Designed miniproteins, single chains, continued (2). Designs and how they scored, part 83

Each design is a single chain, and the fold is of that chain. pLDDT is the mean over its residues in the fold that is shown.

## One batch from the design tools (miniprotein)

Design m6887
Fold by ESMFold2-Fast:
Structure m6887 (fold): chain A 74 residues (1-74)
Amino acid sequence: MIPEELLVGDSEAKREFLRGLYERGYINEGSLPDVAQHLRTTDLSHLRSAGPKGLTTIPGIDEEKAQEIYEKLL
């Protein structure tokens, strides 16, 4: 079960995750609105549970980027 405190903190955690994606060059400026929209509808705990394959649902993230993101940011 996903802890309630992670659900409440999820907006901040999602912002930090989005920032990490951008600052590391996994996404570009043109992708930011689409990735932000995706993260508004996706729980980070579900992404962690799905593993790297779940990260490929994020716009602009391929399997290679998904593996790196999972190991370094999740």
Scores: mean pLDDT 71

Design m6888
Fold by ESMFold2-Fast:
Structure m6888 (fold): chain A 75 residues (1-75)
Amino acid sequence: SLDEELARLRAQLEALMYKLKGETKKAEEILEKAGLKDFLAELKAIKTVQQLVGETLRVIGDMLDLEAEKRRIAA
């Protein structure tokens, strides 16, 4: 569902925010609890701040697109 997909993206965004703050263990715990093993592997593979920022913007964009779609359906 859109709500489940949005919840997944929110967990990804929260993890990326913690990694940006240098709280890597907290970021990994969030993804483990959410069952997002593939994204956890991707997060661990990020080597540069530029990659981390790029992934954060991508997740934000996806989340905004889903929220806009949800609003269109609800209207």
Scores: mean pLDDT 84

Design m6889
Fold by ESMFold2-Fast:
Structure m6889 (fold): chain A 88 residues (1-88)
Amino acid sequence: GNLEEAGAAGAGAGRGAMRATEEEGGSAERVTAAAISAIGGGVDAGLQGLDAEGAARRAAEEGWRAGGGSERVRRGAEEGARRGAEEA
């Protein structure tokens, strides 16, 4: 085992949830919420936590309050993760 296995397990949790939701016939929104949570964690890991934690929290609150802004929060988190990976 190594970091790749740990990363695959974390990513697998999100992907596994997608598959389970499809098989259950559940809502895609549930899977999206889980994915946003996982991506948010990745952004915090990539971006050094103090400013990233505050900014991610504000963005998540604004996205949620906007009603249906969760997709925007996810996109922002994805871009933040990419930028953080370059800085890291």
Scores: mean pLDDT 49

Design m6890
Fold by ESMFold2-Fast:
Structure m6890 (fold): chain A 99 residues (1-99)
Amino acid sequence: SLEFVEESIRKDFEELAEKFMSEEVSSDPGKQAAGLLVLGMYAKYKGEEGLKKLAEFLEKHIEKHPKDSLAWLQLSKVYEKLGDFEKAEEYKKKAKEAE
């Protein structure tokens, strides 16, 4: 049923994802996990465009939280799905360095 999301509902998911990925919310592991789930749903609806948006949010997050190995790993997977294997490998190495 999520595949029938209208533009207004997609914007609501984008706003919710941005709120969950904010520095205030990302300090709470449960809220950070919820944010990643919301971004995963957004990526499912918008395909490549959603993956690009997810990459932008994760890049912003890791600039503030460079030791978040899970965020580096998720960013690596997002770039792998986007076909950017060079960035995917770089971020995978960063995930190992952050653990």
Scores: mean pLDDT 69

Design m6891
Fold by ESMFold2-Fast:
Structure m6891 (fold): chain A 74 residues (1-74)
Amino acid sequence: SSRHVRRGRRAWSRGDFRSAGTHFDRAGREYLRNGDLQGAADSYRNSGLAYRRAGDDGKAVISFKRSSELESKL
């Protein structure tokens, strides 16, 4: 499993949703570098959910858009 996914889950469990969003975003980039479009889409979706919980609607929209664009290629 991606190190950044594990970090994101730990941050989420602590209620640190902004940190969780950043870690899930990094996981999405890592999955993209490895050609894992599904892993990237899932990670960007989780990043969007985390940023929305953190009140960062701008970052949430960007992350959800990236996830949707990747899902459209599957």
Scores: mean pLDDT 89

Design m6892
Fold by ESMFold2-Fast:
Structure m6892 (fold): chain A 63 residues (1-63)
Amino acid sequence: GPPSLEDWAISLAKQIAKELGLDELPSEEQIFEAYLPYAKSEEAKESIREFSRLLYETVKKAL
């Protein structure tokens, strides 16, 4: 079947870690800071904060 949401989240987190040059999965703050430069409004920044939290929590629960 298609990848689970958890498998997708782990794959994305691994890609972020590689792009940031990390030897391990990124922290919530590392995910947030990686996407923060793409935010052009306060609403976009808040959305990135929530995305970072949900991605981090999904990865932690999947492991």
Scores: mean pLDDT 82

Design m6893
Fold by ESMFold2-Fast:
Structure m6893 (fold): chain A 90 residues (1-90)
Amino acid sequence: NQKFLDSLPPEAQEHVKKANEYIQQYRDLLERQAPVEEVIEHLEKAKEHLLKAAKIAEEEGNFENAEILRKQVEELDKLIEGIREIAANQ
């Protein structure tokens, strides 16, 4: 969402853009049934960038945007846990 992105400090915007790149790569990896470790690595990289963006937003007083970013991190954590659980049962 461009409106959300534009509401963030420039440094946080760059981290959100990087997270989105890793999420797109994650989707591509799932489509081609890539190894679980590679899939999880890309989600972990997306999570890292979202956490950096959230910290920057919080430090600049953008608490609502920081909360939105942290919730996105929680959803990525749930995805990683779900992928690990499925892999463990195969």
Scores: mean pLDDT 85

Design m6894
Fold by ESMFold2-Fast:
Structure m6894 (fold): chain A 83 residues (1-83)
Amino acid sequence: SVEERVEELLERLKEAAEANDLETAKELIRELLEIMKEQGVSREEAEKALEVLVGNLKLLGASEEFVEELREYGRELLEELFP
């Protein structure tokens, strides 16, 4: 169930990146980090996962501006959700 939710969120995140839909991408990143927190993932592991996700979107052709905005938002979320 959790694995299925994560796979669905990752697929939607790729679609949002392809559509340059920053608002949807931010919402999906929040849901992913909330799931990680619920599963007991450490802040360090969540930070690494976020870096991998954003790096993969860049490799898949997301714009530099889109990637930069998501990276900054994700770091703000890490401070909020993993204090």
Scores: mean pLDDT 84

Design m6895
Fold by ESMFold2-Fast:
Structure m6895 (fold): chain A 85 residues (1-85)
Amino acid sequence: MISEELRKKLVDLFLKSFPTLEREEVEKLAEELKESPIKEFIKEMLKLAAKRGDEFATHVLKLSEKDPSVLEKMSETIYEMAQVL
């Protein structure tokens, strides 16, 4: 399963990718999702970004509702990177 170190890296990546996000909000959500699968972690982080007005996050969520494989592919890629890095 995905490590706490990788969750930390994901928090930093989301904060860099979505400047509308605040560190305290992202870290709080990451703590709430510590027991959740990586797919759910990514989905909830995108929802937070969309709630804060990020159009890209809103579009990705719309695409994932139409095609669930979008979030599955992202989760698989991140998981594979965790296994080799």
Scores: mean pLDDT 74

Design m6896
Fold by ESMFold2-Fast:
Structure m6896 (fold): chain A 72 residues (1-72)
Amino acid sequence: MEEATKELIELVDSLDLSPQVKHNLKLMITESMRNNDFEGALSGIRYMRDEGKITEEQAELLEKAIKEAEAK
């Protein structure tokens, strides 16, 4: 779990996003992963996409990574 969370944080840092958006995504992902709340993580990413804070392609990458983390 800690390794999967680290990989997700590294993915967020690799995206072309503002530092504030990266911080908010990392906070959300870290908290959701700590609580084993994969649906909460997915909902948060979809919310960020719908609000225009991240692109559809960035949302797809993050959703795929979260689903892969859940499968392990």
Scores: mean pLDDT 80

Design m6897
Fold by ESMFold2-Fast:
Structure m6897 (fold): chain A 94 residues (1-94)
Amino acid sequence: MLSEEEAIARLEEIRAIVEEHISDEELVKGFTRAIDTIKELIRQGKYEEAAVYLRIMAHEFRELAEDPSLSEEEREALRRVAEIAEEMARGLLE
């Protein structure tokens, strides 16, 4: 099971990738708000709820990665953060 410190570090990694590689400012704002919500749930010990939000966020990242109007770099970044979010959701519950 992921520690609180490790989980928060993984969330900040997702934030950094989103801020660096995603060009749509509104999408960046949406994902950073979601990350902040998940971070607070983890700090409160609400791991089951945090895992649900992580799975929703991962699904949204994967859906965006299929958008052909995005660059290959953006799509690859989206697939990478989706994988991190999916791994985190599993790690919080295992």
Scores: mean pLDDT 86

Design m6898
Fold by ESMFold2-Fast:
Structure m6898 (fold): chain A 119 residues (1-119)
Amino acid sequence: STGALSVAAAVLTYTDAAGERRSVAFVAVTNNSDVALTVTVTVRDAAGNVLAESAPVTVAAGATASLVLDLSRPLAPGAEVTAVATGTAADGSTATASATATARAASPEEVAAAKAAVA
């Protein structure tokens, strides 16, 4: 059985054009319910520290929202994060879903292509 929300997450760690290490999370949130949900996504490290939080996004019934979230610090490849999506319906009912992702090394070109795919 599928819950009201589904979440998929990927995390890429790369070196930018200035030689600085960065991490970015790609989070897809699918609304499996029959009503629109206002969704916020929070990305946390294994210790529970918040690395990123999205602005609220309205996700229509049956739709998927794709989010790009720059993390507040770079993660080593192999580091684990949890992305948590919380949705609220107009009647005040809430739904939550989470996904775990492991950071992987990527080129700046791969990151640029991934960002373009969700724009």
Scores: mean pLDDT 88

Design m6899
Fold by ESMFold2-Fast:
Order: C-alpha cells, then sequence, then structure tokens
Structure m6899 (fold): chain A 116 residues (1-116)
C-alpha cells in the first residue's frame, strides 16, 4: 500500500458512517467537479492557498487545481491530526503524479446534499 492509498483510506474512514459503502460516497455526484464543489462551499481561495503552500497549485492546470481541492478537504476532515505535515505534503506530490482529475469522482460524506 502506498502512502497516498493509506492516507486516502484514513480520509474515507473519517467521513464514512456505519453501514456506508465506498460507492455511496460517489453515487449521484458524477457531474460535479472538484472546482464546482469548492466554489459551492466557498473554499476556492483557501484550497488555492494550501495548494501553493504544498507546491502543487497551478491556475492553468486542472490536475493541480483538483489536487489542491482534495488536499484542502483532507485537511478539513482532520487528516493532519493523524499524519505529519511531511506525510501530508508527500501525499500531495503522489496525487499530482497519479491522479486523473477528470476520472476521479468527488468523494463526500453520504449525507452531503449537492446543489441541483
Amino acid sequence: MTVGEKLFNKYLSSIMKPGDKPEDLVKGREDVTWGELLDYIGAEEEAKELGKELGVYDENSDAQKAVSAIMYLLKEAGLLDVVSEEEFKELADVLLLTLDPSATPVVLPSDYKLPK
């Protein structure tokens, strides 16, 4: 298991409710982009600043925007309470190299209401 997989599994465990399946976190969210989610919750600038701090943000790259969004949501989910800042930065670097943001579904708590 990679560091990225281990940290992502910790994030999933932090937002999952008893009885949830991983598929429940993505079902019905196929048309929502990570950028649209950040705009909706009003956190686009905070995600951008975190991505710049981690060295993974570029305004001309959808991949780097998506990684910045994912890292912001992981931080808000309390991931930094269970991993070091160094491990958190390593996760951002790994995600930037391996993630296809166009194919990666938005992962949220099962009870999160998306805008129609």
Scores: mean pLDDT 61

Design m6900
Fold by ESMFold2-Fast:
Structure m6900 (fold): chain A 91 residues (1-91)
Amino acid sequence: KKEEGLKVAEEEMERMVKRVVEIDPSVKEKAEEEKERVVKALEEYGIEAGVLEARAAAMGLSLASKNSEEVLKVALEQVERMEERLRKVEE
């Protein structure tokens, strides 16, 4: 189950990176760093920590972007997808 959760986090965070970079390519490096942070938090501290770090990543990417509102909307949609999939893995 834990390996499956890590796969879900990697997939959804990679999707967030791709969608955010399509809106604003200048945040690519930061988005890739935030992806690694989220996956590590989930691996070390579980789903609650991973989701909190993903929300922090969405806020951080929004603040770093010139297209703040669009980046925030897309990033939060991906956080919601990730949380929903991760909760199903725990069932």
Scores: mean pLDDT 84

Design m6901
Fold by ESMFold2-Fast:
Structure m6901 (fold): chain A 81 residues (1-81)
Amino acid sequence: SEAEEATRRAKEALERAKAARKEAEEAAKDPSKAAEYTAHRLAAIGAGLEAYLAGKRAAALGNEEGAEIGLKAAEAGGLKL
């Protein structure tokens, strides 16, 4: 169903947001990696937003699990909602 597909997209985007956030945190430890830090931070924000929107769509289609995943991804991406 579309709800299941939206939930899957939210889960995949959440994992990308977590991975990008970890890479940003590692890059932050090295002053020579400022560009890598910025790139990973933007990737985490983008993936977090993608998961949030996919989660909202899943919730609108009747799957509240998607909404919860989307909120976790937004938090992982550093979004203030």
Scores: mean pLDDT 83

Design m6902
Fold by ESMFold2-Fast:
Structure m6902 (fold): chain A 100 residues (1-100)
Amino acid sequence: SMADQLQKQIAKLDKKLEELEKEVKELEPKLKTDLEKKIAKNVKKTIEHGKKLLDQAKQAIDQGKLDEATKLLTKAQFHLIAASGGILVVKRMIEKREKS
Protein backbone atom coordinates (compact mmCIF):
# COMPACT_ATOMS: atom_id res chain seq x y z
CA SER A 1 0.00 0.00 0.00
CA MET A 2 1.00 3.67 -0.27
CA ALA A 3 1.06 3.84 3.54
CA ASP A 4 3.54 0.90 3.69
CA GLN A 5 5.80 2.61 1.11
CA LEU A 6 5.72 5.90 3.05
CA GLN A 7 6.50 4.09 6.34
CA LYS A 8 9.53 2.40 4.70
CA GLN A 9 10.76 5.78 3.37
CA ILE A 10 10.30 7.35 6.84
CA ALA A 11 12.35 4.52 8.45
CA LYS A 12 15.10 4.99 5.81
CA LEU A 13 15.23 8.77 6.38
CA ASP A 14 15.21 8.37 10.18
CA LYS A 15 18.23 6.03 9.93
CA LYS A 16 20.08 8.55 7.71
CA LEU A 17 19.35 11.41 10.14
CA GLU A 18 20.63 9.22 13.02
CA GLU A 19 23.86 8.55 11.05
CA LEU A 20 24.33 12.32 10.51
CA GLU A 21 23.69 12.97 14.23
CA LYS A 22 26.48 10.48 15.07
CA GLU A 23 28.80 12.17 12.53
CA VAL A 24 28.20 15.64 14.09
CA LYS A 25 28.89 14.20 17.56
CA GLU A 26 32.22 12.78 16.31
CA LEU A 27 33.14 16.25 14.92
CA GLU A 28 32.39 18.13 18.20
CA PRO A 29 35.87 17.59 19.81
CA LYS A 30 37.49 18.98 16.61
CA LEU A 31 35.46 22.24 16.51
CA LYS A 32 37.55 25.31 17.46
CA THR A 33 36.29 28.43 15.64
CA ASP A 34 32.99 30.22 16.39
CA LEU A 35 31.88 29.64 12.79
CA GLU A 36 32.61 25.88 12.98
CA LYS A 37 30.61 25.68 16.24
CA LYS A 38 27.73 27.74 14.75
CA ILE A 39 27.47 25.49 11.66
CA ALA A 40 27.56 22.32 13.82
CA LYS A 41 24.83 23.78 16.11
CA ASN A 42 22.68 24.62 13.06
CA VAL A 43 23.19 21.06 11.70
CA LYS A 44 21.97 19.62 15.03
CA LYS A 45 18.84 21.84 14.90
CA THR A 46 18.23 20.80 11.27
CA ILE A 47 18.46 17.09 12.24
CA GLU A 48 16.09 17.66 15.21
CA HIS A 49 13.60 19.42 12.90
CA GLY A 50 13.87 16.60 10.33
CA LYS A 51 13.12 13.97 13.00
CA LYS A 52 10.09 16.01 14.18
CA LEU A 53 8.79 16.16 10.58
CA LEU A 54 9.14 12.35 10.30
CA ASP A 55 7.16 11.90 13.56
CA GLN A 56 4.44 14.18 12.14
CA ALA A 57 4.47 12.14 8.89
CA LYS A 58 3.93 8.92 10.90
CA GLN A 59 0.94 10.54 12.66
CA ALA A 60 -0.47 11.70 9.29
CA ILE A 61 -0.24 8.10 7.96
CA ASP A 62 -2.07 6.80 11.08
CA GLN A 63 -4.85 9.35 10.33
CA GLY A 64 -5.08 8.32 6.64
CA LYS A 65 -3.69 11.72 5.52
CA LEU A 66 -1.28 10.31 2.93
CA ASP A 67 -0.91 13.59 0.96
CA GLU A 68 0.08 15.42 4.17
CA ALA A 69 2.49 12.58 5.07
CA THR A 70 4.11 12.90 1.60
CA LYS A 71 4.60 16.69 2.06
CA LEU A 72 6.11 16.18 5.53
CA LEU A 73 8.41 13.44 4.19
CA THR A 74 9.57 15.79 1.37
CA LYS A 75 10.35 18.53 3.94
CA ALA A 76 12.30 15.98 6.03
CA GLN A 77 14.30 15.04 2.90
CA PHE A 78 15.29 18.72 2.44
CA HIS A 79 16.41 18.82 6.11
CA LEU A 80 18.55 15.70 5.48
CA ILE A 81 20.20 17.39 2.45
CA ALA A 82 20.79 20.62 4.42
CA ALA A 83 22.30 18.76 7.41
CA SER A 84 24.55 16.67 5.14
CA GLY A 85 25.76 19.86 3.41
CA GLY A 86 26.49 21.55 6.73
CA ILE A 87 28.58 18.58 7.88
CA LEU A 88 30.56 18.68 4.61
CA VAL A 89 31.22 22.43 5.05
CA VAL A 90 32.43 22.06 8.67
CA LYS A 91 34.68 19.09 7.74
CA ARG A 92 36.32 21.20 4.99
CA MET A 93 36.81 24.12 7.40
CA ILE A 94 38.53 21.85 9.96
CA GLU A 95 40.76 20.33 7.23
CA LYS A 96 41.76 23.77 5.89
CA ARG A 97 42.52 25.05 9.42
CA GLU A 98 44.64 21.98 10.31
CA LYS A 99 46.68 22.32 7.06
CA SER A 100 47.42 26.01 7.76
Scores: mean pLDDT 89

Design m6903
Fold by ESMFold2-Fast:
Structure m6903 (fold): chain A 81 residues (1-81)
Amino acid sequence: SLDEALELLGELLDKLRAGEASVEEFEETLRKIEELVKDSPRYEEIKELLEKAKELARQGRWGDAAVLLLEVAEIINEEKR
């Protein structure tokens, strides 16, 4: 569900802020988020942002990856009514 995706995004952002996230954990969590949003009308846009965030994380660009996760959270929040 979208609520579960937002919960996972929030937990992941907290771990990034604390410097506790690994690339492996990051990619596994984003894969779970992608599955939770697969029925979203903006799924393709969210998927592209999550893939870009994974690439940035692999490069050690955690701040840039976090910005993309915040963008994903905003998209999901806009879909909730």
Scores: mean pLDDT 85

Design m6904
Fold by ESMFold2-Fast:
Structure m6904 (fold): chain A 55 residues (1-55)
Amino acid sequence: MYDNGSEEARKLAEQAYDLYMEGLRLLGQPGKVDEATELFKQANKLGDEAVKIDK
């Protein structure tokens, strides 16, 4: 009944959110679009993992 997967999913979601917010911040800066894109890719990957665990 107790599963540490929910805790792991929460941590992954938090990391994904943080990376996504950093990416949005970088998008507003000249020459940082490539870095923002990398952060979005990492955020999406972590978010997908969190969703799979929560499922």
Scores: mean pLDDT 75

Design m6905
Fold by ESMFold2-Fast:
Structure m6905 (fold): chain A 83 residues (1-83)
Amino acid sequence: MTIDASASDEEIRQAAREVGREALRNGEARLTVVASTEKDRERVKELIRQVAAEMGLVASFEDVGDRTVVTFRSAEAFLAEQE
C-alpha cells in the first residue's frame, strides 16, 4: 500500500490501521509513504507510531529517497526475540 504524506491525518491513520490489521494476521506488513519534505515525513512517522502503539504493533521506518517504507510487526514477536 502507498500513501502520500500530503493526505489528511485521518487518511494516514486509516491506511496505518488497515496495514496494521494485515500485520496482526500475517506477522508483518508494509506501507510505503511518499513525502517531498522532511517535515511531512516526520509528521507521518508520528501518526503511524501512534496507530502502531494503539494496535500493539512495532513500526520500523526505512527512508529511501522521497519514500519511507514502514514495516509493522507484532509486539509479542518482538518481545519473544528479547527472551
Scores: mean pLDDT 78

Design m6906
Fold by ESMFold2-Fast:
Structure m6906 (fold): chain A 82 residues (1-82)
Amino acid sequence: SLALAKALLNAGSAALAAKNYATAISLYTQAINLLKNIDAISPDLVAALSNLAVAFTNLNKYAEASAAIQQANAILAALEAL
């Protein structure tokens, strides 16, 4: 559900602010999976992927951060084409 996805995004953002990066990654990943099933092209997906990249960067997981940024940029380009 969209409500559950948004709740997971809010929880992920709270975990990120608390510097609980592993928890933030788990919550954002769950939100992203739900959002992709609802609408594969959305601003919520761009935000979730961007914040996931921040969490990965803080854990020195640069390859995973880069992959998340690339996904966010692809979705952003698709949104701009609408």
Scores: mean pLDDT 88

Design m6907
Fold by ESMFold2-Fast:
Structure m6907 (fold): chain A 99 residues (1-99)
Amino acid sequence: SSFNELLGKVQSLLRKGKFDEAIELVREYILSGEENQRQLARAMASLELHLAMQKVRLDKAQQEELFAALESYYLQLIRENPDEAARRFVELLKEVLEG
């Protein structure tokens, strides 16, 4: 999966402190096609839901509702402002990796 390759490369860049290079790599992934955009939106929604659930208890229905809202929001962000979306993905991933 091209997304799994992206994820591995971004994680490697973050461990090296290469934040701007990680953002550019995600931006290139967004520009590669609509399926990549959908995969990234889903991943961003999953990361943010994971972080939210570290702070608040959500039942299954609340988790599904929040995930759907986040996926829709991030897909729109990716399409309208790919630079901001790329930065936000890298920030979300960094927060999950740091605990």
Scores: mean pLDDT 90

Design m6908
Fold by ESMFold2-Fast:
Structure m6908 (fold): chain A 66 residues (1-66)
Amino acid sequence: GRDPSLDEVLENMEKLAKEAKSVDEETRKKIIEEMKETYKKVSSVVALPEEYKEKFKKILEEAEKI
């Protein structure tokens, strides 16, 4: 299949962060772990621009904000 663009990856992560706010604590932790693993996978195969790193950090902070 065709690999998603970096913008699509960020958009999917934003959706996961919003979903994390509406679920129980255990499910939220699993979503956050999945987001971190996706970031590690993407960063291991492509050189990420600094703007992408900053956007991802903000998305994670939104998901982790209790």
Scores: mean pLDDT 75

Design m6909
Fold by ESMFold2-Fast:
Structure m6909 (fold): chain A 83 residues (1-83)
Amino acid sequence: PRVELSDDQAIQDLQALIDRYRRRAEEVRKEFPRAAEELEQAVRYLEQALKAQQAGDREAARRHLLQSVGYVIRAVGLMFDES
């Protein structure tokens, strides 16, 4: 039987983002501790989005993903503006 490609893609993308931002938080923690904290918050919301997506709660998944994006934007801003 055929599975929905979109659901598999969303789960894979969320896992990749979680791993990527966890790693980045560790890499920048010493030089940019505030940016690392924002990335850690983003990861927490991505994990909540992943759990909601797996549970079929698409509205909760979307809400958590949007919150995570806000934290990522703040972290990136802190890293690039602080040079």
Scores: mean pLDDT 79

Design m6910
Fold by ESMFold2-Fast:
Structure m6910 (fold): chain A 64 residues (1-64)
Amino acid sequence: SAAAEAAAAKLGASLAKLAEYIEKTTGVKIEIKVTAEGDKARVEATALGQTGTSVYDVAEALQF
């Protein structure tokens, strides 16, 4: 939905700022991909060759 896509975009922007802060403070580069899936946002974060995934409801994603 358009709401899920907007929530995913907002979450992606917030997490990109967090990733930048982590890189500046620790030197660890984090790649973040946020995908809208129905009424949810899926977050994939890759650091140090490891990928973690988390899924958030649109309401949760909008709180970031």
Scores: mean pLDDT 76

Design m6911
Fold by ESMFold2-Fast:
Structure m6911 (fold): chain A 91 residues (1-91)
Amino acid sequence: SEALEVVNRGISKLPSDLDPYKYLKDLLKTFAKELDKLSEEEKKLAIEFIAAIAVALGISEEELEKLLKEAGVPEEIRKEIIEKHRELKKE
């Protein structure tokens, strides 16, 4: 996945003391807030990047689902992100 490759290159430049849960939580809050402003193509790209970031940071499916619910991401979008997380984890 191109998204996973881009994210992995970005993650390699982050501080070693990065709190992955805080980072992802802040990202998900922004995503949920801006969701209605995104085109369908932009939503698909955001879903892929969020899933790739979660995989790269070692966030489990269960933890990701909890963070998505806490951020207020709609159920349908949550399902798409979890499905992408499963696909990317198999790579």
Scores: mean pLDDT 76

Design m6912
Fold by ESMFold2-Fast:
Structure m6912 (fold): chain A 98 residues (1-98)
Amino acid sequence: EAEKINKEALEKMAEALKDHKEGDNPLDFDKEAVEGLIIAEEAALEIAKLYLEQGIDPEAARKGIEAYERVIAALKKGLENNDIAKGIEEARKIRAEA
């Protein structure tokens, strides 16, 4: 499922974050990596919308749509504010709660 692929991508980014958090400097993630993740999350959102439209597990589809929209918003906000690390951490927290 696209959800598992995106979760794995976020987990890999979180592992990179964890490795760097042992240092004194703020984390700088590559903007391209975050933009790629946004594209993947938007693709998963479209699949979740399709599942809802087709009546496939509509409760899970609605929760997925809400989670994907929040994750995308958090990542985009991080890019807009030049605070990529905070955007990733917020997105990871949203995914863990979903």
Scores: mean pLDDT 70

Design m6913
Fold by ESMFold2-Fast:
Structure m6913 (fold): chain A 83 residues (1-83)
Amino acid sequence: KAEELIKKAEKKIKELKSGKPTAEGVIDAAKLAGKALFELGKVTKGIGYILRAIGHVLDGDIDGALRTAEEAVKEAKELLKKK
């Protein structure tokens, strides 16, 4: 469910921020947050966040990918509270 995916994404982001962020880790976090958005009916938005995170990784911008995952989690949490 969306709530469990959000919790998994937040835990992953916290682990990445407390250690050294990796490309694989930030993509995984973005995928978890994107799946939460899919569960909340925002498929295009979820795909958009996943693709943005991948784009940042391809550019060598791991911090940008991490911020993208954080934005996706924030949006999913706001959607969950309002609906």
Scores: mean pLDDT 80

Design m6914
Fold by ESMFold2-Fast:
Structure m6914 (fold): chain A 98 residues (1-98)
Amino acid sequence: KNEVKLRLDILNAMAVMVAYLALHEEDPEARRALAELLLRIASEIAKILEEEGLKDLAERLREEARRLAEAILAGDREAARRALDRFVEIVDEAIKKI
């Protein structure tokens, strides 16, 4: 359980950093690459949640990750921050249930 929690903490920290880099990225191509990286990190977190029996949280995480990526690509900083906050909240909730 400790190894799973640590892995989720690391992946969550990576997702937050990638999202912040993307929100400050002015190059559309680089911003797209960061959004794609964010979706890969989210997919890995969701797989871990599914393996731990937290399918509903995994599904909600995928939806918030999709909304976050869309907001990043649109340059909507406010929508991106709201989606990121919900993403982090879902991961924190998952860690408490494991």
Scores: mean pLDDT 89

Design m6915
Fold by ESMFold2-Fast:
Structure m6915 (fold): chain A 64 residues (1-64)
Amino acid sequence: SPEDRQKVLNEVKDLLVQVQEENTDEALQKALSRLDQLIEEHKDDPETVSILQNVKDQLEQLLK
């Protein structure tokens, strides 16, 4: 539902804020793990999965 998608997007926004504030590899790995969980939970919503995967790919670039 639109409300469920908005909740996921709000959680992703909060995760990104935490990564920026903590600025550690540990915080980044924690965010990546949570994104993987969200992708699995929402695997039946390809649009939400696409957004989550894009965010995950961007965060993974920070580890390189």
Scores: mean pLDDT 80

Design m6916
Fold by ESMFold2-Fast:
Structure m6916 (fold): chain A 67 residues (1-67)
Amino acid sequence: SLEEIKKRIYELAKKVIDENKDKTLQEQYNLAKEKIREEFPDAPDSLIDAVIAVVLGEKLIEEIRKK
């Protein structure tokens, strides 16, 4: 289902971003997008970008709340 695909893309994006925390946001985005495209070649760019934005946004909010 679409919901299961979204969840798998989210989990993959979160894993790639978490493994690359020491890199720039641009590099984290590029690495996550590349890995998602490899595993979900039929996923539209808009969906991939939306999921990556959610993951990066969650990390940004967590950092703001700690300050």
Scores: mean pLDDT 84

Design m6917
Fold by ESMFold2-Fast:
Structure m6917 (fold): chain A 74 residues (1-74)
Amino acid sequence: SAEEEIEKLIESLETLFDDLLSTHSPEEALRAFRQWVAYVRREVEETWSPEVAERFARRLEELEAEFEARLAAL
């Protein structure tokens, strides 16, 4: 379902930023993550329904806030 696909995408992005933090400086990891997030968001907006895109955008905002909070705590 669309909900399952959204959750899988969010899980993949969460795994990605954990990997970026393990292999890059915090500043480099944040920059790379934001670039990748912008790309994925555009793909979702072009490929899926508005309702699915909106749900993904909300989950993505939560993930971005979490990543920024983790960076600030370092």
Scores: mean pLDDT 78

Design m6918
Fold by ESMFold2-Fast:
Structure m6918 (fold): chain A 69 residues (1-69)
Amino acid sequence: MKLSKETALKMIEIARKKADEAEKNGNVDEAIKYYQTALNVLEKNKDLFSEEEYQALVDELNARIEKLK
């Protein structure tokens, strides 16, 4: 299945928003799950991103997960 880069970015943004909402509600495990979902979308669609874009997004999502642990 071919996702466009725009679709992949939109899916990542939705997951980030859901993670932020879960974090605000005190649902840490749910927030981590949504950040992991965003990472999975990135990993499966790595070919749509430059190495710099991919690494920056991965680092940002991992930093968020580490802060919630």
Scores: mean pLDDT 82

Design m6919
Fold by ESMFold2-Fast:
Structure m6919 (fold): chain A 86 residues (1-86)
Amino acid sequence: MKEKLIGEFTAGGVKYKVTVKLEGDEIVVRIEADNGARTEFVLKDGKVIKTTTTSAAGTATFENEGELVSGPDNKIKKAIEELKKE
């Protein structure tokens, strides 16, 4: 399995770490907040097929079908392309 830390950012006073893992045909994007909240997106064929959110209130899993948009997601798309080339 290939894993890469692709960046850190701050939003709403909370610091986030973004990690991308390549698992066969699927890509897992994990966003971890310093307050303990986490969100994981599972992508297949460039589309989000599953989202899991964990917080102090508990864990919720949602099946969200969609495509990564341009703009703020472009760094994630670039990291996915880099992982696929190797």
Scores: mean pLDDT 62

Design m6920
Fold by ESMFold2-Fast:
Structure m6920 (fold): chain A 72 residues (1-72)
Amino acid sequence: SLGDQIDSVLQQLLKETNGDLRKILEKIKNSDLPTEIKLGVLGVLSMRATLVYHDYDLHEEFIKAMNELIDS
């Protein structure tokens, strides 16, 4: 399912970056992943940036990246 694919990609990126959300954002921006997978991963991470890390600047960067994907 799409949700299983999003979870798999998210878990792999968290492992590869040791939980560095900014590195995950960079990898997503530069990847050839399907748009629906990118949006799903970014959506989870935007929520995590606010609720877990209280990083509002990072949250805004994730939202901006999602909007740029939708507008393309």
Scores: mean pLDDT 84

Design m6921
Fold by ESMFold2-Fast:
Structure m6921 (fold): chain A 70 residues (1-70)
Amino acid sequence: DLDEQVKLITGHVAAQMKGEAPSVTREELLKQAESSPSIRQQLLQYYEELKETDPELAERIEKLIRDHLE
């Protein structure tokens, strides 16, 4: 579900900004993306906005997407 994936990423950023414990770690998100091309595609589309709020997380996501490109 597209909305769920976007919300998951946004939720992580929001929790970090509020000083709350994140519901999903970067490692867990990367694991899911490795197994799902759909998640990778959604991360790429949402990445542009996410890069504005959390460039560190965006960098990790960008690397994962690149590593899984043909």
Scores: mean pLDDT 63

